# Designed miniproteins, single chains, continued (4), part 35

Each design is a single chain, and the fold is of that chain. pLDDT is the mean over its residues in the fold that is shown.

## One batch from the design tools (miniprotein)

Design m13196
Fold by ESMFold2-Fast:
Structure m13196 (fold): chain A 73 residues (1-73)
Amino acid sequence: MEELEKKIEEEVIESFAAMVISLIDRYRTTNTLSPAQQAQLDALKAQARAAKTPDQILQVLRQFDALAAQNEA
């Protein structure tokens, strides 16, 4: 049971990370961004790829949302 739970958790985390990375990539292609902002988005993508828990992916989403809000202000 624990082994199955771990595999499901890993698959969910990978899918969530892939979704977040896709959102960041779309944001990069649809918005005019400074080199500094592009570097921040690249760092967020790297954090999403390295994430091992849903909370880590949510932290990446929170950082991305904050960056997007600053750019749209």
Scores: mean pLDDT 77

Design m13197
Fold by ESMFold2-Fast:
Structure m13197 (fold): chain A 100 residues (1-100)
Amino acid sequence: MKPKVESVEARRLDDHTVEVEVKLSNVTLSKEQLKQAAIDAARQAANDAGLTLKSIEVEVVDENTIRVTLTFAEPITDEQLEAFKEAFKKHLEKRLNELA
C-alpha cells in the first residue's frame, strides 16, 4: 500500500515559530528516513510559501505521527501558513512514496 499523509495541523508558537503535527498511514520507513523526508518536504514547502527557513526540528512521536517545529526569518501570515501546510502535505506524501 502507498504511504499517505492523512492530516497536517499547524499552530503558531510565536510570530516566527510554527509547530506542525502530521498524521501518516501505510508508512514502513525507518525513523531516519521519516525525519529526512520531513526535512526535505518542509524546505520545499517553505520555498513555495515564500518563507525563509532558519531552523527545523523533526520528532517522530510514533509510527503514525511526526511533529515538526519550524522557525522562519519573517513573521508568518495566516495565508503563508495555509500555503505552507498545503505544500508540505504534497511534498511529504510524494517523498514518502519515492522512498517506499
Scores: mean pLDDT 84

Design m13198
Fold by ESMFold2-Fast:
Structure m13198 (fold): chain A 82 residues (1-82)
Amino acid sequence: MEEEKEEKKKKYEEEKEKLEKEIEEAVREARERIRELIAEAERDPSLALEKVQESMRLMAEVSDLIVEAREKEKKMKAELEK
């Protein structure tokens, strides 16, 4: 049945696009926040360590989101190929 295969492929493409948009948004937000943290550190060097640590946490969160999204994509692709 070709209809079932087409439905699965469409769902995979829609979910993949959604994951890509979520990653792009998360990366953009993290980039903007890191930029703010750098500017704050430049104004008050005594806070530099704290701001660097916060930036590292944001980068780790984005990294985790990317890994999770890749695993979801891999799982959906495996289900599509069956």
Scores: mean pLDDT 79

Design m13199
Fold by ESMFold2-Fast:
Structure m13199 (fold): chain A 71 residues (1-71)
Amino acid sequence: KALSFAEILEAVRAAARANAADAELTARLQKAGDVLEGLIAGREATEEDVAVLQENAALIREAADAYLASQ
């Protein structure tokens, strides 16, 4: 099942809540979530936005996989 950008954002936010004890992981997930939220709202993507998403691609994928498993 393919996830929409909004579902990926929810998955990332859920992963951040689940990993609240890990401050560094939570900060990375929150930063990725903020970028996704801005893009969904129609904000122009910056080079920094692209770098954040690419740097955290593995974390975003793991969050999406966990979200799909919880459905």
Scores: mean pLDDT 79

Design m13200
Fold by ESMFold2-Fast:
Structure m13200 (fold): chain A 63 residues (1-63)
Amino acid sequence: GELEELLKKYFEKIAKAIAAELAKKEGYDSYEVEILDASRAKITLTKGDEKEVYEVTPEGITK
């Protein structure tokens, strides 16, 4: 429904903001965000040949 689409867009903005902040704070070269559903996103942080993957939910961030 319309509410679910708005919540998904809001969550996507939050997930991207988290990815950008983590990349900046930890000195990563780039980040990628994949929205899995309205409450779950995958963040991939890259620095040279090193990659770190995190899952973001409304409850927090997990590796």
Scores: mean pLDDT 79

Design m13201
Fold by ESMFold2-Fast:
Structure m13201 (fold): chain A 91 residues (1-91)
Amino acid sequence: SMEKEREEQIERLKKVLSHKEKVEELIKNGELDEEEVKKMELVLKAYEKFLEALEKGNFEEALKELLEEAKKVGDEKTVKEVEELLKRLKE
């Protein structure tokens, strides 16, 4: 059913968003230099756009934007999880 597929997608998206919490902690703890902070702030901005798109139902565009930002900061785990979600939305 569409409802079950959507629930499974939401659960996977929540796992991806767990990375947002780690990035936020790194910024707050002051372990990153100024350049790394700027890169992580771009990732946080992408996560915020992604959450906004979830509420509006236009997930694909937000996932693509999140993917590009995650690639820029070298967040390989988020890249892989977002690519999987994009494939599932296409099928």
Scores: mean pLDDT 67

Design m13202
Fold by ESMFold2-Fast:
Structure m13202 (fold): chain A 64 residues (1-64)
Amino acid sequence: SMELRQEILKLSGQAQNAIDDGDLKTAQEYIKRLEELRRRASGELRRLAQSAVDNLRRLLKEGE
């Protein structure tokens, strides 16, 4: 759905902003919410959410 796509993109952006600000705990919370959306999503939207989670988790590890 368009609403689910917008929520995934919004949470991805908020997680990235938190990483950029060095707020790793807030970033981890947004990533957890993205993982919950991924579980509810299917097809293309599930892949979008999974890609976001994978990229954000990589940035968290590289930023440590």
Scores: mean pLDDT 85

Design m13203
Fold by ESMFold2-Fast:
Structure m13203 (fold): chain A 90 residues (1-90)
Amino acid sequence: PDAGAREAAELARRGGAVAAEGALDEKGASKYAGGVIGAMGAGLHGGLTAGPERGARAAEEGALRGGLEAGGEEGARKAAEAARRAGLGA
């Protein structure tokens, strides 16, 4: 479960980084970082406390919420999908 939570957080981080690169400006990149950080924290916490399925769902919700708050709707969805898939696969 710990490994799945960490893998979900790492995949969410990578997805967010790709979205941030597409923004092509420092402030735009920072907006996507919110979704990545949210996914990492939520996935790790959920996975450690309730196992991989819960961790995957928490990471998905964190990535989507953080990304939407930062204004990166498509990046948020991609990060959420990556986090969910990684957590369930562990």
Scores: mean pLDDT 56

Design m13204
Fold by ESMFold2-Fast:
Parts: sequence; structure tokens; C-alpha cells
Structure m13204 (fold): chain A 96 residues (1-96)
Amino acid sequence: SRKELYEELIKELEIQIKFLDELLEKNKDKETISKSDLEAFYEEKKKTASEFERKALDALMDTINELFADKESVSKQELETIKEVLRKQKEALEKE
């Protein structure tokens, strides 16, 4: 049903938001996060992730990898911006 589809999308967004929250907390004393640190955190999270959680994390990593391009790091502000977009998408889906 449409409701079940929205509930699944909300769960995907919650997984992605939680990943960014935990990444930012782990790196709270840094202004930027390196590609290697971010990839290491992603691989660690994937070890215990379900198939559904893995797909949500893979989609988020595709977006983050586009920000890196040939750069070795991204700013915490760029990651906070992604998190804000995800939160707004979640809120829109929750309004019915």
C-alpha cells in the first residue's frame, strides 16, 4: 500500500540520518572528515547491517562520494546539509 511504501522510505531516511549523526559525533573535534575515515566508518556499520539497512547506507554513500570527487575530505557543514535535507524529506513523508 502507499502507507507501507511511505513507512519503508521513512525507515531508510532514519537509517541514513542515524549514520550521519554517529559519523559527526565520532568526528566532533574535526572540521573535516577524510574519505578514508568515512569509508572505514561505513564498512564498520555494514558488518552488522541488514540487507535493507545496507541498501539505505549504499544510497547515502553514493551521494557522499559525489561530494568527494577528487577531494580527500568533506566539511562537517556539507554533511550537516545532507542530514538537514534527509530530515525535511522524512518530515514531508510523515505529514500524510
Scores: mean pLDDT 84

Design m13205
Fold by ESMFold2-Fast:
Structure m13205 (fold): chain A 67 residues (1-67)
Amino acid sequence: KKETLLKLAEKAVESMRQNGILTDEEAEELLKEIKKLIDQSNKPFSELIREITNILAKKRKEALKKK
């Protein structure tokens, strides 16, 4: 369900924020992006998980590159 997927994304983003990987602003913007993707998409749950996982991985990589 989309609600479950959103909660999982919120926990992942919050974990990245708490561990200093993302700033508060970056975490909020990333969560907004994921929420829009979930809300606007008519894709299967498996494809949404894949896209969200890729977005999270890319954002983590970009944040670590700046260290």
Scores: mean pLDDT 77

Design m13206
Fold by ESMFold2-Fast:
Structure m13206 (fold): chain A 95 residues (1-95)
Amino acid sequence: LTPREEAEVQLALVEMNVAILKLSPEVTEKDLEFLIDQLRKAAELAKEVPEVRDDVLSAIDYAIETIKSLVEQGKIDPELGEKAIAELEKIRDEL
């Protein structure tokens, strides 16, 4: 894969995982850690492929809003949700 193709695949995997979490009856700490790791990888790829930076930022923002919604629905423990959001905001700020 070219770096651009790798970034596009990583973003597609993030989108799929967010969709799975939205359909899940419960979201675990490991599910959140996996999502954060996927977005961290996408952010690192954006450093090599600056043209995907805005797409990665949008994916992070969408993940944050999804986590907030899932906390409100009772699917994520509020403390775990807050920690995940803080980590995603940190990744976003480093872009």
Scores: mean pLDDT 88

Design m13207
Fold by ESMFold2-Fast:
Structure m13207 (fold): chain A 92 residues (1-92)
Amino acid sequence: MIEEEAARGLAAARAGDADAAVEEAVEVLRAGAAEAAATGDPAVVRRAVAAVREVLRAAVEAAGEAAVEAAAEAHREELEAAVAALRAALEA
């Protein structure tokens, strides 16, 4: 569920674990892509994007922008793949 992945991401972010927060943000995008593909509901895409923004904002607040940028670079391939999947679900 988008909300379950987001809750784990927020917990990691608030603990100052930028790497785990970005990893869970990828899982939010993947969950959103799967639900959007299953339902055809574009509201699912907006819900997933909003959840990711909340997790990343909390991570920046707790760990700092540089730590979140480094974590995003470490997970770059997974982030690009998850974003592509979410975009494909919206277009399909």
Scores: mean pLDDT 84

Design m13208
Fold by ESMFold2-Fast:
Structure m13208 (fold): chain A 70 residues (1-70)
Amino acid sequence: DKSAEQQALAREGLEALRRFEEARRRGDLAAAREEIDRMVELAGRLGTPEEDLERARRELYELIDRPRSP
């Protein structure tokens, strides 16, 4: 069942997003990058175009590497 597979991948993506936010909150950039890579992998398995995957990875990496503005 493709629908069940998509639902399982979506749940894994939400878990990765939660872990990403936690890693980002504690300043663990290595863990945050690992969770970004996991989210991108899961999105690819859900059929997201490669162009969108590359853009998302780049934007999220830039987000975590950027110093916080006041």
Scores: mean pLDDT 77

Design m13209
Fold by ESMFold2-Fast:
Structure m13209 (fold): chain A 95 residues (1-95)
Amino acid sequence: SPIEKEVEKILEEVLKYYDEQRKSLSNSSLVFLRTLLKLEQGILELAQKFNLSQEQVDGLLGIVGDTVETGDYLNIEGMVEKTMKKILDYMKKSL
């Protein structure tokens, strides 16, 4: 579906960005922060593309917030993948 393709594209872009940051920076906290900001950027682009309501955007940002609160900071890639899967599931139910 168009939603699946866009979510997959964002996942690929965020994971590529994470890989580039971790190779360039020794500070793991800064790598995590930059990856989180890149993920948030991708979600906002997704929201714009699908003309999501403010309530739907708040739902997506809530998924990111939950992932940050419960996330495994030793496995940033897995955290990003799990977040994007939850985002895809949310969008499929909301659109």
Scores: mean pLDDT 81

Design m13210
Fold by ESMFold2-Fast:
Structure m13210 (fold): chain A 68 residues (1-68)
Amino acid sequence: MPSKEEVLERMSKLLKEAEEKGVVLSSEQFQAMVDAVTAYEAGEISLEEFAERMEEVMKKIEEMIKAA
């Protein structure tokens, strides 16, 4: 299981690549990331659930980068 820091680092690298490719994220994608972080920080979800939610968002971003 990746750590919170590893998940966030991977997301950060993906967001950097998206910015470099001119890929604009939707408000829904940003909200999904904020919701996942907020829920985990509040203790509402486990690290595993947090990682799964972030992975889903990252898959969408990766698809957009590959299409660009």
Scores: mean pLDDT 80

Design m13211
Fold by ESMFold2-Fast:
Structure m13211 (fold): chain A 88 residues (1-88)
Amino acid sequence: GPISRRDRVARVTFDGNTATILVADEDGRVRHLITLEKLPDGKILVRVTSGTKLLGEFESVEEFLKANPDVPEDIREALLEAVERLKE
């Protein structure tokens, strides 16, 4: 997948119905953005981008994690926390 085992959460931001996880490598270089968007029907879409390029889109965090089982634990925890915040 687009996320490496050495990638880390650099920052998590929340803005209304969206959560953005900034993913950086071990040297602090930004690699990817993981964006969670809560839709009007309550679904949470997951998008992985690098700059302007869409690397992947998933219908849920559960689908994303199933497709990317080797994602680092800090990123996994940030995703699950973001889901709980967006569901409130």
Scores: mean pLDDT 82

Design m13212
Fold by ESMFold2-Fast:
Structure m13212 (fold): chain A 70 residues (1-70)
Amino acid sequence: MASRVASAEVLPDGRLALTGHDGKVTVLTPYKRTELGEGVEMVLYRDAAGNLMATAVDDGELSVLYVAPL
């Protein structure tokens, strides 16, 4: 579970912009999408180092999960 994200925003082209607690912005490209039901959708994002990150949106609340690098 990621604990170093201060804010997150989905861009109009589907990419995710993350702002860390240090103010650094990282833009991630969607890798895989999975529907969880009840209008909740999980999107996996991947960076160039092989780190995976999952996001879920429910009633406008965004949750960020971190997965260990491959």
Scores: mean pLDDT 59

Design m13213
Fold by ESMFold2-Fast:
Structure m13213 (fold): chain A 69 residues (1-69)
Amino acid sequence: MVKELEKLAKKYFPGSAARGAATAAEYLLSQGIDPFKASRDQILRAAAEVSVMPGLAADALLLALKELG
């Protein structure tokens, strides 16, 4: 899952944003949250915890989740 999210994010976002998205997804999983079931607010909080560019990381994760779901 996380590797597929990063791969999809890399098609549309810089590598740093795609890595931020992957790390945010890993953070959600570590909290027992399925990224595909996560609210937008949960995704934004995860991105804020793991990334110096939380908005870009959140946007990358949201796009990758939409493409896979």
Scores: mean pLDDT 83

Design m13214
Fold by ESMFold2-Fast:
Structure m13214 (fold): chain A 70 residues (1-70)
Amino acid sequence: SSLLQKGDDYVKQGDKAYAAGDYASAVKYYLQAATYYHQAGDLENSQKALGNALKAARDGDVSVPGDLKL
């Protein structure tokens, strides 16, 4: 589906940003990925993307929105 493709694309963008040390952008891309996976009903990949966002936030000392699902 187009939502799953968007999720996959944003994970790829997040991975590139993370590898470049751009943790703030990595957080944003991973959160977008999690949102699209969740909208597609792909809870497993949504949770993985949220985990990647939290790791990027910790590594970069950046904040994440308080409205994130567990």
Scores: mean pLDDT 83

Design m13215
Fold by ESMFold2-Fast:
Order: structure tokens, then sequence, then C-alpha cells
Structure m13215 (fold): chain A 80 residues (1-80)
């Protein structure tokens, strides 16, 4: 559900802000996989999900806490 994806995105942001890039990447991969499955596109995106999740986690870890919150809220709004 959208709420589950939102929860995973917020968890990923929290982990990235704490410096846990691997944990953030895992949460983001789960969120992206759920979003792809909801859109009926899981098979096309699965090979890229791990790389995309890792890159996004590294990006979030490089941001300030305020920037992480802004990006997280925009992402949550986009998937609703």
Amino acid sequence: TAEEIERLVREAARLAAAGDVEGAARALREALLLAARAAGESEEYEPLLEEHARRLAEFLAGLSPEEVEEVTERTVEAIR
C-alpha cells in the first residue's frame, strides 16, 4: 500500500541521516519494489532497484537533516 511505501521511505531517510547507508538502501529497495509491483512494472525494474536504492541512500546520507526531510516529504507526496 502507499502507507507501507511511505513508512519504508521515512525509515530509509532516518537510517541515512544516522549514517546507515546499507540499512537505508535495503528500506529503499523494499519501497521501490512495492511501488513497481503496484504499477505492474516489477520485472522491468528489479535489475535496477538495488543500484537505484543504493545511489539514493548515498545521496540522502550526504544531505543535511532539513534537506532529508524535504526530499522525503516530496517523495511521499509523489507516490500518493
Scores: mean pLDDT 71

Design m13216
Fold by ESMFold2-Fast:
Structure m13216 (fold): chain A 75 residues (1-75)
Amino acid sequence: SRFERIREAAREIYREEGFDAVTQRAIAERLGVSQATVSRVLRENRIRDVRSLVVELEIDEGVELLVEAVEKVTG
């Protein structure tokens, strides 16, 4: 579906460029569609912030970085 393609593009952008790079415009450019198309599909799926598609990945990354920092301090 278009939503699955958008979600996958968001995850790819997140892995390559980070959380703040995940925008409707960046997804549209990666998929070769209009930003209006991305906005419509997100609205149809009740997504207000496109970054919510990758927020779980950001939380996981943040937890991993925190664990690594604690391990370096505590030995």
Scores: mean pLDDT 76

Design m13217
Fold by ESMFold2-Fast:
Structure m13217 (fold): chain A 61 residues (1-61)
Amino acid sequence: SLEEKRRQAERHRRILEKLDEMAKNGITDEERDELYAEATKGLSEKEREAVKRMIDAAIKE
């Protein structure tokens, strides 16, 4: 489980970097959908919803 947790943490960091870039340049609908897909890969349904809400909040504000 340590390896799985590490992979999840790495994906989370990558997502935060992508959100920072999008805050500067804007985001297309396709990029948003791909970010959702990558961010929620391998997550449970509840975790998936939490991550999507985090992404939406970061993009809008």
Scores: mean pLDDT 71

Design m13218
Fold by ESMFold2-Fast:
Structure m13218 (fold): chain A 63 residues (1-63)
Amino acid sequence: APTPEQVAAVNAIIREFHERLATASREELPGLIEETTRRLIAVAPGEAERLEAQRQAALAAIA
């Protein structure tokens, strides 16, 4: 189970992603998705497989 600190860190990363997404150009989206996924995996390495699949799906959706 994730710790309260890990949950708080994940929520902060997701909030930052949404704030950046609101101002990001289409050309910036792949880098933003990749950076956000990398940060999430660093905080929750047990979720790496799921987060990597989500990254691939998000990149495919904007292609």
Scores: mean pLDDT 82

Design m13219
Fold by ESMFold2-Fast:
Structure m13219 (fold): chain A 86 residues (1-86)
Amino acid sequence: EVEKIKKEAEELKKKSDELNQQADEHTARTQRLVAEAQRLLEEGGSPEQVDKLVEEATRHARESLGLQKQADEYNKKAKELEEKAK
């Protein structure tokens, strides 16, 4: 019973880590899009093109936040299981 609970906690931690990795990828994409939007703004690019890049960056930022929240929930469940195993 205790060993099964510990194994479930480890599996939840692994899922949390995987979700955090995906969140980091979306954060990196957000940073690249923001940098491209800034470059276009400095080079006299169209406001419409800058706005589209900012909107895409905002979407990736929201996805990153959603994945981080899911990771936090899995980590919370893992900690709860570890406490029950004591």
Scores: mean pLDDT 85

Design m13220
Fold by ESMFold2-Fast:
Structure m13220 (fold): chain A 67 residues (1-67)
Amino acid sequence: KEEVIELLNKAREALRQGNKEEAIDYVLKAGELSGEPELAKQAAEAIKNGDYKTAIELLHELGNRAL
């Protein structure tokens, strides 16, 4: 739980810095640890496409499911 939230926070920080590759790596790792790999792939695709609104919404959903 806490580890997943930490990875999602690191993903948000990487996005803030414009580091899409690092953000995607953190998101995919969080998805594996939380058992939500498909949702994590959707978030990674949104990051890749520059759809930050969708990416942020999906990161919130990943965090909620990690509870």
Scores: mean pLDDT 82

Design m13221
Fold by ESMFold2-Fast:
Structure m13221 (fold): chain A 90 residues (1-90)
Amino acid sequence: MAELELELNITVSPTENGYKAVAEIHMRLTRPDGTVEEGTALLEAEGKTAEEAIKKVLEELKEAIEQAKATDPELADAKVRIVKLEVKFE
């Protein structure tokens, strides 16, 4: 069974019409054969409130994980763990 470990660093900043959340995601994937793959991703979303912007970026992350599980048979039953979550307001 594959294991996906995620570190999330979310920066929330005010915009002219609300807030923007930018999530820098560090990924570590351990495949069933023991192969380790590491990567990074950047997701962003906007909302009328800081909470809405954060919620939207986390929903995009969830959808990306579900698509990966649907596309890669080794990931279908993968355990997903968030090992770090930090939110910074600027």
Scores: mean pLDDT 84

Design m13222
Fold by ESMFold2-Fast:
Structure m13222 (fold): chain A 86 residues (1-86)
Amino acid sequence: AVEAALAALRESLEAAVAEGVISEEQAEALYEAVRALAEAIAAGDEAAAREAEERLARLLVEAGASEEEARRGAEALREQLARLVA
């Protein structure tokens, strides 16, 4: 379920902050971007889903991923969330 996936994401982001991998601000931005993406997919709003996916990719680059890794990660997450909201 989407709620369980978002809860697991929050825990993973909190762990990443504790390990010094990302900042608290980056963790909150990533969580909000993923939540917005899930909501857009559930609503069938392709434009909002595209914007959320692009924002997620930018945040991943800021967190240290390459542009290619960030694009693939955001795309893979969008596909996974689409399966969960079905």
Scores: mean pLDDT 81

Design m13223
Fold by ESMFold2-Fast:
Structure m13223 (fold): chain A 85 residues (1-85)
Amino acid sequence: MLSVRQQTLLLLQQTQGLIDEAIGLALKLNDKKSLEEADRLFEEHVELQFQFDKAKTDEEYKKIKERVEELKRRADELIEELKKK
């Protein structure tokens, strides 16, 4: 089983890919609202990456992981909305 740190790192990497996909789709569709939403997700991801780099305990990694899971869900929802257009 992966450690909480390793699970969190994998989720951060997966979530970055989804945010990049959402930005790309919003740009192709000229959807300014969705692009602004994707930019906010990107800013939150940058903050979580910074928190990950500063984390020292499993408890800290677990809290970051939970926030990344929420961010990933929001990115997935945005991509699904964009694909329906």
Scores: mean pLDDT 88

Design m13224
Fold by ESMFold2-Fast:
Structure m13224 (fold): chain A 83 residues (1-83)
Amino acid sequence: SAREEKIKKVQEALKSLGYELSQKEIEEALKSKEIGNVLIPPEVREALESLGLSEEEIKKIGSLIFEKEVEEGIELIKRAVFK
């Protein structure tokens, strides 16, 4: 579907910028009613705008990226404890 193709393009654009997100995570973020107030890197914003995402959709993806960065930070702390 056109929606599924859009999700794939978003995933590919984010991967090219160093963000590894699944298509399912992107779809769930876009379906969420929660809009985050996180700072979005300019490169991410430009890529998503070029794909036709709305400001609301861009903010939802930005929140997903922020959540993943927090998860990665927690994992780094866990790895330090296990050293």
Scores: mean pLDDT 77

Design m13225
Fold by ESMFold2-Fast:
Structure m13225 (fold): chain A 78 residues (1-78)
Amino acid sequence: SLEDLIRSLEDLIAKAESGELGAAGLRAGLHDLYEEVKKYSEEAAEYLKKALEAARQGDIATAVEYARKALEILKELL
């Protein structure tokens, strides 16, 4: 569901911000959510794609910023 997707993305972002997940873990989590996000919003999916690229480069801060943009868009759909 959209609610479960939002919760999963919120949890992933929180773990990345707390340092519980490094860049590789964040990238894997974002990758797993990408196809489902795309079903609800192409705009949110584009932000997740940017987050994935930042995570691939080891830039957790930028990845979190883009993931938060995707989250904001998904929350507007509730």
Scores: mean pLDDT 88

Design m13226
Fold by ESMFold2-Fast:
Structure m13226 (fold): chain A 72 residues (1-72)
Amino acid sequence: TPLAAEYRAASAAHEQRRADAIAEGEKLMKVDPEAGRAYLEEKLAQIDAEHAATVARLDKAGGERVRALMDA
């Protein structure tokens, strides 16, 4: 279903965004360990919050319908 594809896409995007943030944070830490760690902490918090909001939106909008019709 389109909704199931959105859940999969959201999870894949979240994992990729975290990996990208970690890689960028590691690069920054080579120049300034404190700034790099601060960047990574803030960026991961933003990414996790965005993912949580996306999942909550998908669950609220489609969870009841999906669970009534399909094994979710």
Scores: mean pLDDT 80

Design m13227
Fold by ESMFold2-Fast:
Structure m13227 (fold): chain A 94 residues (1-94)
Amino acid sequence: MKEEIKEKLKELGLPEEVAEILAEMIVKVNELSPGSKEEIEEAIEKAKEIYEELAKRAEEALAEARAARAEVTDESVREQLEATERLLEVLLKQ
């Protein structure tokens, strides 16, 4: 089931890592509160819309994080920015 949902999300244009995470979440929610097949398919479609919005925001945030990291001297803040950059790169197929 998770693999089937992941493949559908990949067909809709999501990166493999993002598709895997969202498929795991959809499966877990369905296990906690079983929905109809139609509700699962609707969740997949909405996941695509959310991803497109997240990808746009991730591109903006990634540019800001990279700029901020170049100016930051605090080690813990730099590590936080680097972690954010890695997460955003995954969302953007990088």
Scores: mean pLDDT 73

Design m13228
Fold by ESMFold2-Fast:
Structure m13228 (fold): chain A 74 residues (1-74)
Amino acid sequence: MESVSFTALSPAEAVANMVSAGKELGFPVHVLVRRDGKTVLDETFADVEAVMQAGLRKVAEGVLVEGDEITVSR
């Protein structure tokens, strides 16, 4: 089982890193975002567009801020 994990340094960088991880692992991918030990996002994305749309929406909701833990897996 392959996964890529990283900490969000900025909202824009977090979305870019999620897209890059999805391209590296191959779609579909599962994205898990944790903050203070709690799950704030747990979704499967079929392609780059789905990740970008969800990422931008979560940034608007105040998720993918600095310090959020992101895991992209297959």
Scores: mean pLDDT 78

Design m13229
Fold by ESMFold2-Fast:
Parts: sequence; C-alpha cells; structure tokens
Structure m13229 (fold): chain A 73 residues (1-73)
Amino acid sequence: SGTALLVEFLKTGDPSVFDDASPEELAVVVRFLELPEGVLDLSEEEIVAVLRELNFDPSLLRPLARALLRGKE
C-alpha cells in the first residue's frame, strides 16, 4: 500500500522506495501527506518549497521530493 511505502521512506530516507509504486499508491501517499493536487507535475524545487511550507523536517524535503518524482516516472 502507499502508506507502507511512505513508512519505509520515513525509516530509511531511500529515494528509490517509490520506484515500483503504482499511480494509485502514489495518490495515497500524496493524499496522506495532504499535498496539493498536481504536486507530482511540479519541479523538484517547487515540491521542496511545498513541503517546506507544510512544515516537513528540513532533512526530508529534497529526498522526499526526489522519491515522489521517481515514483511518477
């Protein structure tokens, strides 16, 4: 499930966690994190800015943005 993948990412920081995620699993992650619709259509820097505004841990911003973009591809 998308939530299980998110938990793994939070434990490891590994940006490859979402590489094999389905579009449905990524949608669950986006909704669980309360990210705006269309966030995965943004650039890495724009996603980092969104995560910063939502008060995510600064150490997770870029790894999480990269992991989400890898999962979309």
Scores: mean pLDDT 82

Design m13230
Fold by ESMFold2-Fast:
Structure m13230 (fold): chain A 86 residues (1-86)
Amino acid sequence: MKTALELAIEYELKNVFGISLEEAKAMTPEELARKMTENLLAGYKAGDPRAKEALEAFGVTPEDKEALYERMLRVAENVLKALEKL
């Protein structure tokens, strides 16, 4: 049975970043952060409003790929730690 937190993480990974929960669990924090960064920027360039809202929420510009990656690395570390606790 999935917890409410695991379901929330699964939903955001799939709908904002285009990553399945099983794919995320198989990645290192660095691999997950890189894929999240690449997919979020691709979504933003494609005009996805969820990608735009996520960038605004993280307080980063789409032009600053390094700042976005550093933010995603913190998010990826927290996501994977939360999933290991479940």
Scores: mean pLDDT 79

Design m13231
Fold by ESMFold2-Fast:
Structure m13231 (fold): chain A 71 residues (1-71)
Amino acid sequence: EVLSPEEARERLERVEKLYEKGIKDGPTLAKYAANAAEIEAHRFSRSTPEGQEYARRAKELAEKAKKYIES
């Protein structure tokens, strides 16, 4: 399933804010941010230019969150 452009933007922004604000609350928030970002990255279609940008941002956020969890 592919999210609508507006829905994808809002979800990504929500996860980004949670990551920046919430990682101090503990590994649970970091895991949540990583999972949410990975879901968005997997869901985005390669056939849509807008989807490409959101997938890139989601993937970047997921990688940042993974580093926090691993470290």
Scores: mean pLDDT 63

